# Designs tried in a protein design run: designed miniproteins, single chains, continued (3). Part 68

Each design is a single chain, and the fold is of that chain. pLDDT is the mean over its residues in the fold that is shown.

## One batch from the design tools (miniprotein)

Design m10350
Fold by ESMFold2-Fast:
Structure m10350 (fold): chain A 93 residues (1-93)
Amino acid sequence: MEKTIEEVKKAVEEAAKNNASLEDLGVEIGKILLENGFSEEVAQETVLEIYKKLIENGLVIKKDGEYYLDPSKAKEQAKIAEEVVKKKLEEEK
């Protein structure tokens, strides 16, 4: 659903603006996915894949053992989340 992708992108951009942790972002994305018809298993897998891609692409800051969104990279972070969610939506058809 285009609505799901837009809600996830908005959540990522707001989280980045607020210098949120990956854990805080994951809770918000997970809620959006569940409310948009994802199973708990697929929602969890989607969140974990977003975390992995954000870390691998250098879009996070590690501070005191925790990962935080880099607010200067908000657009790139939103794009990664969009691509992961879109892929999962295509696989669930």
Scores: mean pLDDT 82

Design m10351
Fold by ESMFold2-Fast:
Structure m10351 (fold): chain A 104 residues (1-104)
Amino acid sequence: SLPSAEEFAKHYGIEIKTEKERELLQKLIELDGEPDPNNPDVAYLSGLYSIYLDGVLEGKSKEEIVEEITKYMIELLGIETEEEKEIVRELARQFVDQLEKLRG
């Protein structure tokens, strides 16, 4: 099965500061999460990761990639409030920061 928001956050170095962030991350894992073929106990966000890779290959800036991922998450999660949009943008930034560190 897919990991909890807490397990996922710990594995990828993402900080969960509020219950709303936990709930949104859990929904994101349920909708976009896929098992890692090398370790089925670990998941990755396949659609989000695809947007990141395409952005890097196209030479987009970090900020452009964060905004594209944010837009993807808003659509995927059905977000309508400005508060939740801000949370999603912060999660997108944390995710891009961690992927950049892994890339070197």
Scores: mean pLDDT 82

Design m10352
Fold by ESMFold2-Fast:
Structure m10352 (fold): chain A 104 residues (1-104)
Amino acid sequence: KIEELMKELDELFEEFLKLIEKILKETENEEFKLELEILEGIARISYGIGKRLKDPLFAAEQLLKILEKIIELMKENNISKELIEELEELKERLKELIEEAKKL
């Protein structure tokens, strides 16, 4: 069941990375792009640590913190409402996985 949860987190993390790529292609704001790339880098490192440790709770909680920061950054920079809504949907799915991980 830890393996199933890690698989669901891997799928969600891949969707997250695809959304970040889409956001980066849509914006011309170089400062916003740099901040977003830094947050993506932190997400890759912290998620990688959680995956290596086979700690789905740590992996999910770190990703949630980064997702919340990215959503805030996008709102501050008036980035696409539609892309913000897609990230909010990922955030809700991630919260469900965190609750599942806490039951292990």
Scores: mean pLDDT 85

Design m10353
Fold by ESMFold2-Fast:
Structure m10353 (fold): chain A 65 residues (1-65)
Amino acid sequence: MPTEEQIQAIGENLRENLGLSEAQVQEVKETLAKRGVSSETLRDIAERLGVPKSAIAEDVVKALE
């Protein structure tokens, strides 16, 4: 399970790099907290936001460092 700090970092990366609204960032953080970080979860998030999965995955990987 990702930590609270990792989820916060992911949200900040997505806000800065993809220009997501606060509501979109909050939805992503809640999804990751409930489902964890997986290929399926990242695909679902990317489809919901209308962005490529690769963009979400890159920001998530950077936040997990």
Scores: mean pLDDT 75

Design m10354
Fold by ESMFold2-Fast:
Structure m10354 (fold): chain A 100 residues (1-100)
Amino acid sequence: EAEALLAEAERLLAEGRYEEALEKLRRAAELVPDASLARRAVELAEKLLELGAPEEVVREALRLALEAIRAELEGETVEADFRAVAAVIRLIGLLLELEL
């Protein structure tokens, strides 16, 4: 069930349907018992979307959330932590380039 939500979110993200992708990711995160990273990533994406952040920034935040949920579902929490750090660094770089 979580896999189906992640597949749906990935497709919506590719189509630029960020609000719908966010909802699918939110539902998927609820299915992960140790979803601290996943939940924070979803919250970050939600905040960026609310603030009207540039499309590239929103897309990276949603991708971070998807990767965090996927890794935690597979029991790869250490790898999820590494990917989350890398994604945050990318987001900071995008925000800096866009002067937000």
Scores: mean pLDDT 71

Design m10355
Fold by ESMFold2-Fast:
Structure m10355 (fold): chain A 74 residues (1-74)
Amino acid sequence: DIKEFLQQHKDNPIPLTPAHKQRLQKDLDLSPLATQLLLQKMDPQEQDLLGAYLEAFPQATPVEISRLLVLLNK
């Protein structure tokens, strides 16, 4: 459950790395500009939670990543 993961990792932030941003571009089929705009919609805490998720789940599908992004942008 993505919501359970977000609650468990609130206190363990992982800042987004260039590798994480490149993974988002590839998996979501986004341009560099579109990826930057997506991340700018998030506050720093939400970006750190995204980093933690991508690090914990290196095999997460684009669908799973998209579901996480919807929850973070609520």
Scores: mean pLDDT 76

Design m10356
Fold by ESMFold2-Fast:
Structure m10356 (fold): chain A 67 residues (1-67)
Amino acid sequence: SERDALRAWVAERADRLGLSPEAKAALLARVDAILAEAEAEGLSLGETVLRIGAALVEVYRAQKAAE
């Protein structure tokens, strides 16, 4: 499914960006919440992708600030 593909893509990007296992788990939990909200509220694919992208950037910046 498109949801499974998006989740897998985010997981791969997290690994490539060097996110910790804890940061990756937190990011994937946020992605799962965004996907559930998108389905419940009828959000467009574009809006869903933008929200996922924002979550990835926030998690990455938080990890870098802690280093």
Scores: mean pLDDT 83

Design m10357
Fold by ESMFold2-Fast:
Order: structure tokens, then sequence, then C-alpha cells
Structure m10357 (fold): chain A 69 residues (1-69)
């Protein structure tokens, strides 16, 4: 599957959920971390995610999103 398409869909869902469009990549990273925290991801996992690149964070979040469908 094309990961880019899945990431685009996830980002759209994230914008809808929080009611705001990220104005920077750092803001998008914070939205991803907030989303993971709301899904019950542990503090240990959140610290691991925070150290990831944006692409790795989005990939991880897409997998969490799929599990909640």
Amino acid sequence: MELHGEIAKFVRELIEKYGRTPTSLDELKEMVLDFAKELGVSDEELERIRKMSLFEQLEFAVELYKKKK
C-alpha cells in the first residue's frame, strides 16, 4: 500500500479531530504526540516517539489509527 496516501488520510483525520490545521512541521509533530497520548500510549513510548523523525512519527500514528478503526 502507498504509505503516503495513508499518511495524508491520517493527517486529514487529525485536523478534523483537533479542529485546526498545523502551520509547521513542529506543530504537526505535537498533534501526533497528543493523539498518541489520547490513545493511551505509555510515557515510555511517547518519549521514544518524540525522538523519531516526523515521517517515523506519522507512520507509527497511522498504525495506531488503523487499530482503532
Scores: mean pLDDT 74

Design m10358
Fold by ESMFold2-Fast:
Structure m10358 (fold): chain A 100 residues (1-100)
Amino acid sequence: SEKQKLVSLAVGHLLRGIGLLLDGERGEETARSFIEAAEHYARTGDEESAIKLVELAAAASDSLETAELLRELAELAEKLGLEEVAETARKAADEAEARA
């Protein structure tokens, strides 16, 4: 099942992000891992998980690279009809750019 594959990918990226945080890593790599997890959860329609992961990514990094990744996620969420995910990602991207 495509949904099962996407969930497996999402969990893998989520665990990587958590591992990086536990190692004291904050920054673009940690944020990227959470954004990749959010993308896969969004593709399965799991809006709640995607939103939480966007918030974790924003907390990990406020670089311009992180803002760009969040904007790409917002565009994907809009294509999928996930309005709350798209809005959350756009707000996080705007805040990251303002603090970069």
Scores: mean pLDDT 82

Design m10359
Fold by ESMFold2-Fast:
Structure m10359 (fold): chain A 89 residues (1-89)
Amino acid sequence: MEEIRKVIEELAKLYRELLELLINNELDLEKLEELKKRLEELYKKLKELGAEGEEAQKLMREASAKLAPLIEEAQEKGLERGEELEKEA
């Protein structure tokens, strides 16, 4: 469980960093490719943890339900910040 928890925490951090980059960057292809590679590595780790992978998926679903409002708020904030930056351009 502890290793699963670490993988989930890294996933959450990776996702938050991706969201921040999307808000601040127009589209960084190299960063996007690196994030995609890291995501694939984390998914592979979950798959190799077979018996514990089901617990990780369960935890991810529960975390996703709790994080959904935060993700929505971050997306709305991204739109608002984009409008502020566009006003200065």
Scores: mean pLDDT 58

Design m10360
Fold by ESMFold2-Fast:
Structure m10360 (fold): chain A 92 residues (1-92)
Amino acid sequence: AEAARQAALEAALAPYRAELDALRAQLAATDDEEEIRELMDRIADIYARIIDWVKANTSDPEVLADAEARLANLPASRERGIELALAEKARK
């Protein structure tokens, strides 16, 4: 059933969402550039795990290609995330 599939997906991703929420809370509590960088690295690691889960749970070649592209771009996304976090802290 659709509801059962959605519940299973939410259950599978819930630990990643909880980790991301905890890291975002730590990010909100710090203004130290080195801590921000380390937190963004940990966030990128969680996104890599989510991408791996998606790859393991789909046979759609378009979804797989998108997942591979996202994985390849994680270092650039991490760098951009650090830039945005530092800019956000400067505004607060």
Scores: mean pLDDT 77

Design m10361
Fold by ESMFold2-Fast:
Structure m10361 (fold): chain A 76 residues (1-76)
Amino acid sequence: DAVVEEIIALLRELAAAAEAGDLAAAEAALERLVALGRASEELSPEQLARVEKVVEEHREALEAALRAVREARAAA
């Protein structure tokens, strides 16, 4: 499924951006993930499990990215 593959790719991009300290890339990936996340109710339980595994693999980096984006927006 193209949507699931895009979500997984964006999660990995968000994690990589966080590790690189690239806040602009992290914001762009997060914004697109939020838009695609609205389609989550169209995903099967198996597709959701695949997304959850990627989130778990990159949990630290994803949490750091979300914190950095939130702090940058609060400081603006």
Scores: mean pLDDT 75

Design m10362
Fold by ESMFold2-Fast:
Structure m10362 (fold): chain A 79 residues (1-79)
Amino acid sequence: MKSLEELLEEFKARIATMSKEEIIEMLREMHEAMLRENYPQPVPVPAEDASEEEVLEHAALLLSLVANHLKLPRVPVPE
């Protein structure tokens, strides 16, 4: 099974070339990974009948939330 970090990286790389159905499937896999890795508040998967735009917006939000969970953005602190 793929880890949440692996799914995040794959999804980010491929989302621009994916169909709506492929995006929904990836979101489903990420949701399952969130549950397996005890994500504090798993985001529900969008409905299969959601519009392509709604699915893309949901995917973008989910990617941001998962990235924040796995790795907090850090900037170098100057001396």
Scores: mean pLDDT 69

Design m10363
Fold by ESMFold2-Fast:
Structure m10363 (fold): chain A 91 residues (1-91)
Amino acid sequence: MLPSTEEIRERLLELVLLLLARRGRVTVDEFRAAAREALPESPEVDNVIDYLISALDPDGDGVITYRDLAAFLGISQAAVSRRARALAAAA
């Protein structure tokens, strides 16, 4: 059974946080590839991936940063960094 749109969104956001913790930045291509490995192939998953890419990379530079995720979540870059490190330590 496919996870809900909310569950897909949460898993993809955790994936972005983990990639940021490991690399400091994530390309859109890296995120898309990792998302494809983490979640089943479906139009619903594809739609959430495309939505998050458009939301996290609004300037279209092909790179997702702590700043982009902080703006999307409505929190500080320091708060995003703390969440990313906590997830990486728990993973």
Scores: mean pLDDT 78

Design m10364
Fold by ESMFold2-Fast:
Structure m10364 (fold): chain A 78 residues (1-78)
Amino acid sequence: SEIEELLKKLKEGKDVVESLKKLSELVPEIKDPEELTRIEKEVKEIVDKLPQTPEVKKAYLDFEITVGVKMIELAVAK
């Protein structure tokens, strides 16, 4: 899947900001709360090990905001 390919790139430290932006673009398409939680956890674990540049921090913050919005949407669509 595109998400798994982006996670692999992120783990390898390749195209970090671009990969985070692409993951954020894909978050609205995720329909399973468990899958969304898994992806968020993996991204956090990877980002915590990367150099903390302002660009990486901004991309990660934008990703976290997108995840939070999607989690709320999934919770109300009971």
Scores: mean pLDDT 83

Design m10365
Fold by ESMFold2-Fast:
Structure m10365 (fold): chain A 95 residues (1-95)
Amino acid sequence: STADIILEIAREIAEERGVSVFDILMGVANLLGLPPLPPEESTAEEVARRIAEHLETTPLEEVRRRVEERKPLFGTEEERELAVEFLERVIEALE
């Protein structure tokens, strides 16, 4: 499934960068402008499912537009680079 691909890529980047899978997925969800989850529902699996649903229901051009609009609005440069790298790997895997 798309969610399984997302989790696999997040795990690989987490191992490469020494960060948590959950932090990567939350950064990507924020980059895509997805609504926040309640703390009790904030699991890596649920965040991955929501990212998967967005990527399956949103045209690729719209996803890229949203990323460009939201990229300057967050965090550190490193957090932005990590979220963008993750999303590009996922999009490539889905093409």
Scores: mean pLDDT 75

Design m10366
Fold by ESMFold2-Fast:
Structure m10366 (fold): chain A 73 residues (1-73)
Amino acid sequence: SSLARQLLEEFRRLVAEAREAYARTGLPAIRDLLERGVRLFQTASLNGNTLSPEEARQLIEESFRLLREAIRL
């Protein structure tokens, strides 16, 4: 769907920006936030058939929050 495509594009953008922040700073905290954010988004994507829509949304929201924190650090 168009929404799923938009979420994937936003995820890829946030990951790219977080990776750039890590490359610039070398801060382990950025790497940890990046890894956690990626893991949550992958969990929502891989378990779409077993997760409720609410659970999937919460995982995506938490993923994006962690990635945005990585970028601002």
Scores: mean pLDDT 88

Design m10367
Fold by ESMFold2-Fast:
Formats: sequence, C-alpha cells, structure tokens
Structure m10367 (fold): chain A 93 residues (1-93)
Amino acid sequence: SLLKEAEEAREELLLALGEAVKSTPDEKVKEELIKLAHELVRALAAGDYEKALEAAKKLKEVIEKNKDKLDKEAYEKTMKALEKLIELLEKLL
C-alpha cells in the first residue's frame, strides 16, 4: 500500500530529522526545520498531499542549504528519507 509506505517514510524522516535538529548549533535552523516538520505532519494527517509535498520539498531545500551546519550522517539519513517521502507523495497525487 502506498499509504502504508508513506506512513513508514514519514516515521523514518521524523527520526532522521530529530537527529539533524540535535546536530546543529544554529537555533534558527532548528526552528525552521521544526516548523516545516509540523506543517508536513499536519498536511499528511489531513490527507493534503499537495501541501505535504510542498512542505517536504521546503525541508529538503533547508537541509541542503544548511548541509555544513549539520552532522554528515544526520544530513545523509534525512536527505534519503525526504527523497523517499517526496517520491511516494508524487505517486499519491
């Protein structure tokens, strides 16, 4: 089921994102990642896959832009989880 795969990808992303947030000393980056994660979770809960995709793509942009401020392993895990979720959300649209 695409929905079950999306739920699993969401869980993987939230775990990886939590480590990314912990790995950065930049408070503004932490706040931005948390805000976008909240928007993503809310959109997914509402079945609003267009908004979920937008939030996931914004998370990817913020992570990529701040790569040098994140732990390398946390960055790689978060990017992998984001790419998987984005692909699944595009299939749900």
Scores: mean pLDDT 87

Design m10368
Fold by ESMFold2-Fast:
Structure m10368 (fold): chain A 76 residues (1-76)
Amino acid sequence: SEEQELLERVLRLTLKNIDKLGSEYIFIPLIIKELEKFMKEHPENVEAVYRVLKEYLTEKGFTKELKKLDEIYSKF
């Protein structure tokens, strides 16, 4: 939907800005830590959030965070 496309765009911009600030080692673990709660509160957004984060974590080689993401996603 249009709303899902907007959410994906906002998430990609946020991740790009984290990269530019060199702060991925701080912010990415915090995002993953809060992710399960977010997905439970907003199940309509699970697919969009999972897709964007999976692409990002795979590209960056954040294998531990990717494993945690997949484990959380498997509950939905």
Scores: mean pLDDT 80

Design m10369
Fold by ESMFold2-Fast:
Structure m10369 (fold): chain A 70 residues (1-70)
Amino acid sequence: LEDLTEVPKSVEEAKKSRGLTAAAKYLGISVSLLFLLLKQKGLLTKELVDALNKDPEKAAEELHERLKEV
């Protein structure tokens, strides 16, 4: 396990991301669905992945607000 924050490029990489996995569970959706939604909306950034790894619940709440608008 490495502490390097990388932007996942695939569903398999997203499942290995601790922050994305925790955020998906908090939102009640699959990691694959979260990854696709973030990618489609252009929200999948290194800053977002860093925030999700630091505090997945807080970052997931911010994402929930952004995802609600569409």
Scores: mean pLDDT 73

Design m10370
Fold by ESMFold2-Fast:
Structure m10370 (fold): chain A 56 residues (1-56)
Amino acid sequence: SALEEEYKKLKAEIDELEAQAVRAVNAGDLATAAALAEQSRKLGEKLHEIEKQLGK
């Protein structure tokens, strides 16, 4: 379904943002890490709403 495709896309985007945030922390760039973590959190809220619609 369209919701399942959206879920898959958002999950991939969150995983990439989390990976980037880890790399930023390891590089000592805490400001970038915080911004990436906040973006990941907001996408996680959207992912949760899709999970509810999918009956998860």
Scores: mean pLDDT 85

Design m10371
Fold by ESMFold2-Fast:
Structure m10371 (fold): chain A 80 residues (1-80)
Amino acid sequence: MKKYRLLEAPDEIVETKGEMRTLLGELFFREGRGHQLPDGRWVADLRGTLAGERLGKDRVDMSDPAELDELIDALAEEVK
C-alpha cells in the first residue's frame, strides 16, 4: 500500500484516501479556509494555495468525492 503526504503538512503521512480527506478538511478549517455556504454545503477556499494555482479554482466542495480526489492529487505526493 502506498503512503501519501500533503505538501503543506509533510509530517502527516496517510495510507488511505479517506484519511487524506479527513486531514485536508482539518487543515483547511484550521487555516480558516473551510466554511459553510447558505445552502448548507461545506467548501474550502483555495485562493493562495498550491491546489488553487494547479487546479485553477478558488474553492472546492468538500462534500464532493470527485473534487476532493482532485484536491488530493494537487496537494499530495507519494512517499517512497
Scores: mean pLDDT 67

Design m10372
Fold by ESMFold2-Fast:
Structure m10372 (fold): chain A 91 residues (1-91)
Amino acid sequence: MEEARRELEELAREIARLYKETTGVELDVDDLIRLFKAQAKVPLTSSEEELRRVLRKQGFSEEEIERLLELERRAIEVAKPIVEAEEELAA
């Protein structure tokens, strides 16, 4: 569990760094972690194509979009066991 929590934080920090470098927007790492935990419980129904379109409008290159999508997918997968453990403790 410690490794999963650490990887989730590292992924959130990398995503926040890429957003700041490309758009100048400062994303809160804790907000990103909460978002990925929420997405791990209730997957978004929006198509990946719609997300790609939004990122292009924000000024990301195709290479940067692929990197962000890879990081977000990994963050959601890492968040799944964390959410499961938190739900077990809340019961």
Scores: mean pLDDT 77

Design m10373
Fold by ESMFold2-Fast:
Structure m10373 (fold): chain A 67 residues (1-67)
Amino acid sequence: STKDKLIDDIVSLYTAKMRAAGFPDDEIERMSETYRKALSKLSVGELKKLYDDGSMAKLDDAVEEVE
């Protein structure tokens, strides 16, 4: 539950940025699904660090690295 909530929070921040940038809902859905899958492989501690860092660019790199 804690891990799921943290993933949800991280994905929500990322999708909010994409929505603000004008991405369509279908593209946001696909990317958020990809990120969620990659993030699910990380530990709670690693997820917490990503969230606290506030680095959406680092999040993107981490997702590509894990996948």
Scores: mean pLDDT 71

Design m10374
Fold by ESMFold2-Fast:
Structure m10374 (fold): chain A 100 residues (1-100)
Amino acid sequence: MKPLSEEEKEALKKEAEKKVKELEKKGGKTVSQQILLAAYYEVIGSKENQEKAKEALEKAKKMVLEEAEKEGLSEKKKEVLLEAVDGMIDIVKAVMRVSA
């Protein structure tokens, strides 16, 4: 893919900031909302937002593990689900980049 211009990068960060505010108002109650928050915080890219991204990622992973436990999934399947969470964050970031 072509690199983003500085104007496109700034627009992407502003869009991520708006998305974060909307999700925070909704309370981040779902795995999908936590994955979106982690991706958006990473796009914004300040040190504070990188720490918030890590917190959102850990919350998403905890929620996934709690659901996997309820479903009686094996440890191997739980590990695959955790890897999928990391992959979903990368997909969200890629979609935002394409939409800029």
Scores: mean pLDDT 78

Design m10375
Fold by ESMFold2-Fast:
Structure m10375 (fold): chain A 72 residues (1-72)
Amino acid sequence: SMETDKMAGLSQLLARVLRGEISPQEAADELRKKYGMDVSPSTVSKMVRTVQASAKAGREASLEIQRQLDLE
């Protein structure tokens, strides 16, 4: 589904930001252009920090990312 495709795209872009390959602003721009997701660079940064904090428990990171999307 489109929602599943958007979440997959988000996960890939967050991983690229976490690895330092792209900036949060570049990730936000790609999410908007490719997946139609209107997410701010600040929210992308917050999501990446959440993933880093939850690295040992990936399931918790996934749930927190979904929660943060609901706040946009």
Scores: mean pLDDT 76

Design m10376
Fold by ESMFold2-Fast:
Structure m10376 (fold): chain A 93 residues (1-93)
Amino acid sequence: MQQSIDLLQELRDHLQKGADAAAAGDGEAALEHLSKAFDALSRYLGGGVARLLFGPVRSAVINALQAGRYDEAAKILQDVADAVQATLDALQS
């Protein structure tokens, strides 16, 4: 249980830092945090499930960053960070 919460916190922290980096126009930092978020999710759910659920989100963020749509990338990452936080709140109540 605690290891699962720790992995979800790691996921949420990297999604939030990625969103903040994208909002600041730092695509390199946003991509680094996106990769770390995916690693944390893969350790939580297993690589296959993580790829199925997060693959489309990861692709959307990468495409937005490559197109210079930093506000779009930031919003996608923030929306996912908020969803992970809601999951953490439910597990800690």
Scores: mean pLDDT 84

Design m10377
Fold by ESMFold2-Fast:
Order: structure tokens, then C-alpha cells, then sequence
Structure m10377 (fold): chain A 64 residues (1-64)
């Protein structure tokens, strides 16, 4: 489920749908993974990071 949620975040970012990406990030459990995912998505939007960079960061968070 968390992996599918991360895929939907990446899909939203590729479409430029930042509001949906943030909403999906907020569905992750609070603390640990949830906090890291929200920070990754927030920084990507704020700093204009590539979708590929976000995808790699999300993958690492979910593997930990």
C-alpha cells in the first residue's frame, strides 16, 4: 500500500499536480516514514527538483 501511494505521488508530480502530491504524502503514517515523505515532496515542489530525484528518494525511504 505505501509503495502504491508513493507511485501515485510520482504520477501526480509528473502531471504537475502538486496539490494531489501533497495530499497523498499526508496519507502516510505520522512519524518516521510519513515525515520523511512529506519533507521530500515539499522540498521537491519548493526547490523544483526533478521527478526522478523524488522517485529515488521515496524508494530509499520505503526500503528503510
Amino acid sequence: ELEELAKEIVKALKAGDYLTALELAGKFPAGGIGTEVQEIVGRAIEEGKSVEEVEEELKKVLEE
Scores: mean pLDDT 77

Design m10378
Fold by ESMFold2-Fast:
Formats: sequence, C-alpha cells, structure tokens
Structure m10378 (fold): chain A 70 residues (1-70)
Amino acid sequence: AVVSVMEVVLEGVLEEAKRIAEELGAELEVIKDTEKDGLPAKLVRISAPSAATLMETLQRIGELNQRYRK
C-alpha cells in the first residue's frame, strides 16, 4: 500500500528535495505555493511504497529546511 503525507518545503531547497525523494523511491508532488516563516515555500504531497521510505524522505527534507538561511 502507498502511504502519503503533506509537507512544507522551502522554495530554495525544492529541487534538492525532489532529488532526495527520487533517490529514496518516493514521489513529491507540488500542490500549491505557500510561505514558511516569511520565506517562499511549497505545500507538497510526498508518497512512498512504505512508511520507512516516507519517514526517511521526511527526515532528509526536514534537514534541508533547517540548513536553509533566511
């Protein structure tokens, strides 16, 4: 079964986030434009074939958001 979650990804790291998802076998779909802490961001849907793959993808994308400077 496929598992999915909605997540916010900063625009400045979106392309790297897409690459990470592809590397791990997850799918990242941009749903709409949004903002996070005054920075441009995208609301995305991340889908994976397992909870383990989804969790790893979320962890790595979260690290990208944390490293991005305002």
Scores: mean pLDDT 81

Design m10379
Fold by ESMFold2-Fast:
Structure m10379 (fold): chain A 86 residues (1-86)
Amino acid sequence: GPGLDLLVAQLQQLIQDLYNQAVASLGRFSPQLVRLQQQHLQRLQQLRDYITRVAPPGPLDTLQMFQQLQQQIVDDFQRLLNELQS
């Protein structure tokens, strides 16, 4: 439904923004950053597919799963950027 589409779009935008910020901060191309971006976009699509194609979790559990994925996305980009700058 439209609520799920908005949550998906929000996390897609977050992944894109964090990727762009990481590339700008690093000042060079990184295949590891590209792979992390693609990995998180795939995870987001898998979560969307799970919620839409099987008996969905309750609405609070659904929101919690998106919140957990959001935190993981932020943490993974920060950790990888720190590693690439070391």
Scores: mean pLDDT 86

Design m10380
Fold by ESMFold2-Fast:
Structure m10380 (fold): chain A 100 residues (1-100)
Amino acid sequence: SAEEKKEYLLNLFKDLSPEAQRLVLEAFDELIKTHPEFVEKAPLEDILSEIALRLLEEYARTGNPAAKEAVDALISYFEKVNPELAEELRKIKEYLEKQK
C-alpha cells in the first residue's frame, strides 16, 4: 500500500537532514496526488526512481543543498539494489551540474 511504502521511505531516509526528509516526502505526496495507482501498484524501486528524478530537477533548478543531499542518498541506495540505475542517476546529476 501507499501507506506502507511511505513508512518504509521514512525509515530509509531517517538519517537525512529534516529539510532533505521533507523534500523526499513532498515528492512522494505529489506522486500520490498525481499518480495514485502508480504509487499503490509499482515496486518501491520504481517509486524511488521517480522521486530521484524529481529531486534532480529541483536541484538543477534551485541549487538547494537539501535536494542534493536527498539525491545522493537515493543514488547510494540504488548502488546496493540497482547499480545500473545508480550510474544513470549519477550521469544525469553530472550533466545538470555542468549546465551551471
Scores: mean pLDDT 83

Design m10381
Fold by ESMFold2-Fast:
Structure m10381 (fold): chain A 87 residues (1-87)
Amino acid sequence: SAQERLKELKEKFKKKVEELAKKAGRYSEELLKEIEKKIEKELEEVLKNYTVEELRKAYEEQRASLSPSQKEWAEFVLEMVEEKEKL
């Protein structure tokens, strides 16, 4: 169901945020919750205003200027948008 897929997306999102925060050395539950809430709002805005194709093009154009962490995050966002479009 769509509700189960949305739950899986949220779980993947949470795991990725925890992984990235741990790698950055900024590991705290309060910080993770703040990041999750902020990124959830940004994701909703991005999903409403952009297509996967537009986001992929923007990523490809800026790829060389992104840090490894920014690149990993951008690729994760693209994956989440692709999964959302399948719902």
Scores: mean pLDDT 65

Design m10382
Fold by ESMFold2-Fast:
Structure m10382 (fold): chain A 89 residues (1-89)
Amino acid sequence: SAEEAERLVEEAIRLAEKAAELAKEGRYLLENSDTKEGVLKGIALLLQAIGDAYLARLLAEKALELGGPQEAIDRALALAEEGGLNVPR
């Protein structure tokens, strides 16, 4: 249904945006922290970002299957990749 697809897209965008923010924060802490606590927090945020990005991708793919709005789905997928792919080595 269109309503169900829209709800999945909204949740996907929300999680993807959160993942992108967490990935940036986690990366910042890893690159700029000289404490064990700061490094561990950075890693924890990056792991959370990967999880949220993966969930956002799955929700966006399901919304696409249900005939959801392509432009919003494409945005969610792009943000999810940013959140997952911005993890430092």
Scores: mean pLDDT 81

Design m10383
Fold by ESMFold2-Fast:
Structure m10383 (fold): chain A 99 residues (1-99)
Amino acid sequence: PVPQIGKAIALLEKDPSLTPEEKRRLMLYLAAIAAYQLGLSVEEALRRFNIPDTPETRAELERILAVLPKVNLLDPEDLQKLPGVTPEMAARLHEYLTA
């Protein structure tokens, strides 16, 4: 099954319960997932998702990309394997990816 990344982005952007920091982190995970599934470069993923292109965001995206081949994106327990993810963030990602 392929997650509908565009739908996930729209749900994330409209979620009133998230702080700007939480939205930034979740958008970074979605950018990494899109890069992995579509074969995008790190630079293209950051550009498409309007994430600031900094050494920090590049390093975070690369760490997530390294783990993605081992993660079932539709399994909330597997999403907890993502670097720096909290259980709450994993549950929210699962909600967006399966909506």
Scores: mean pLDDT 80

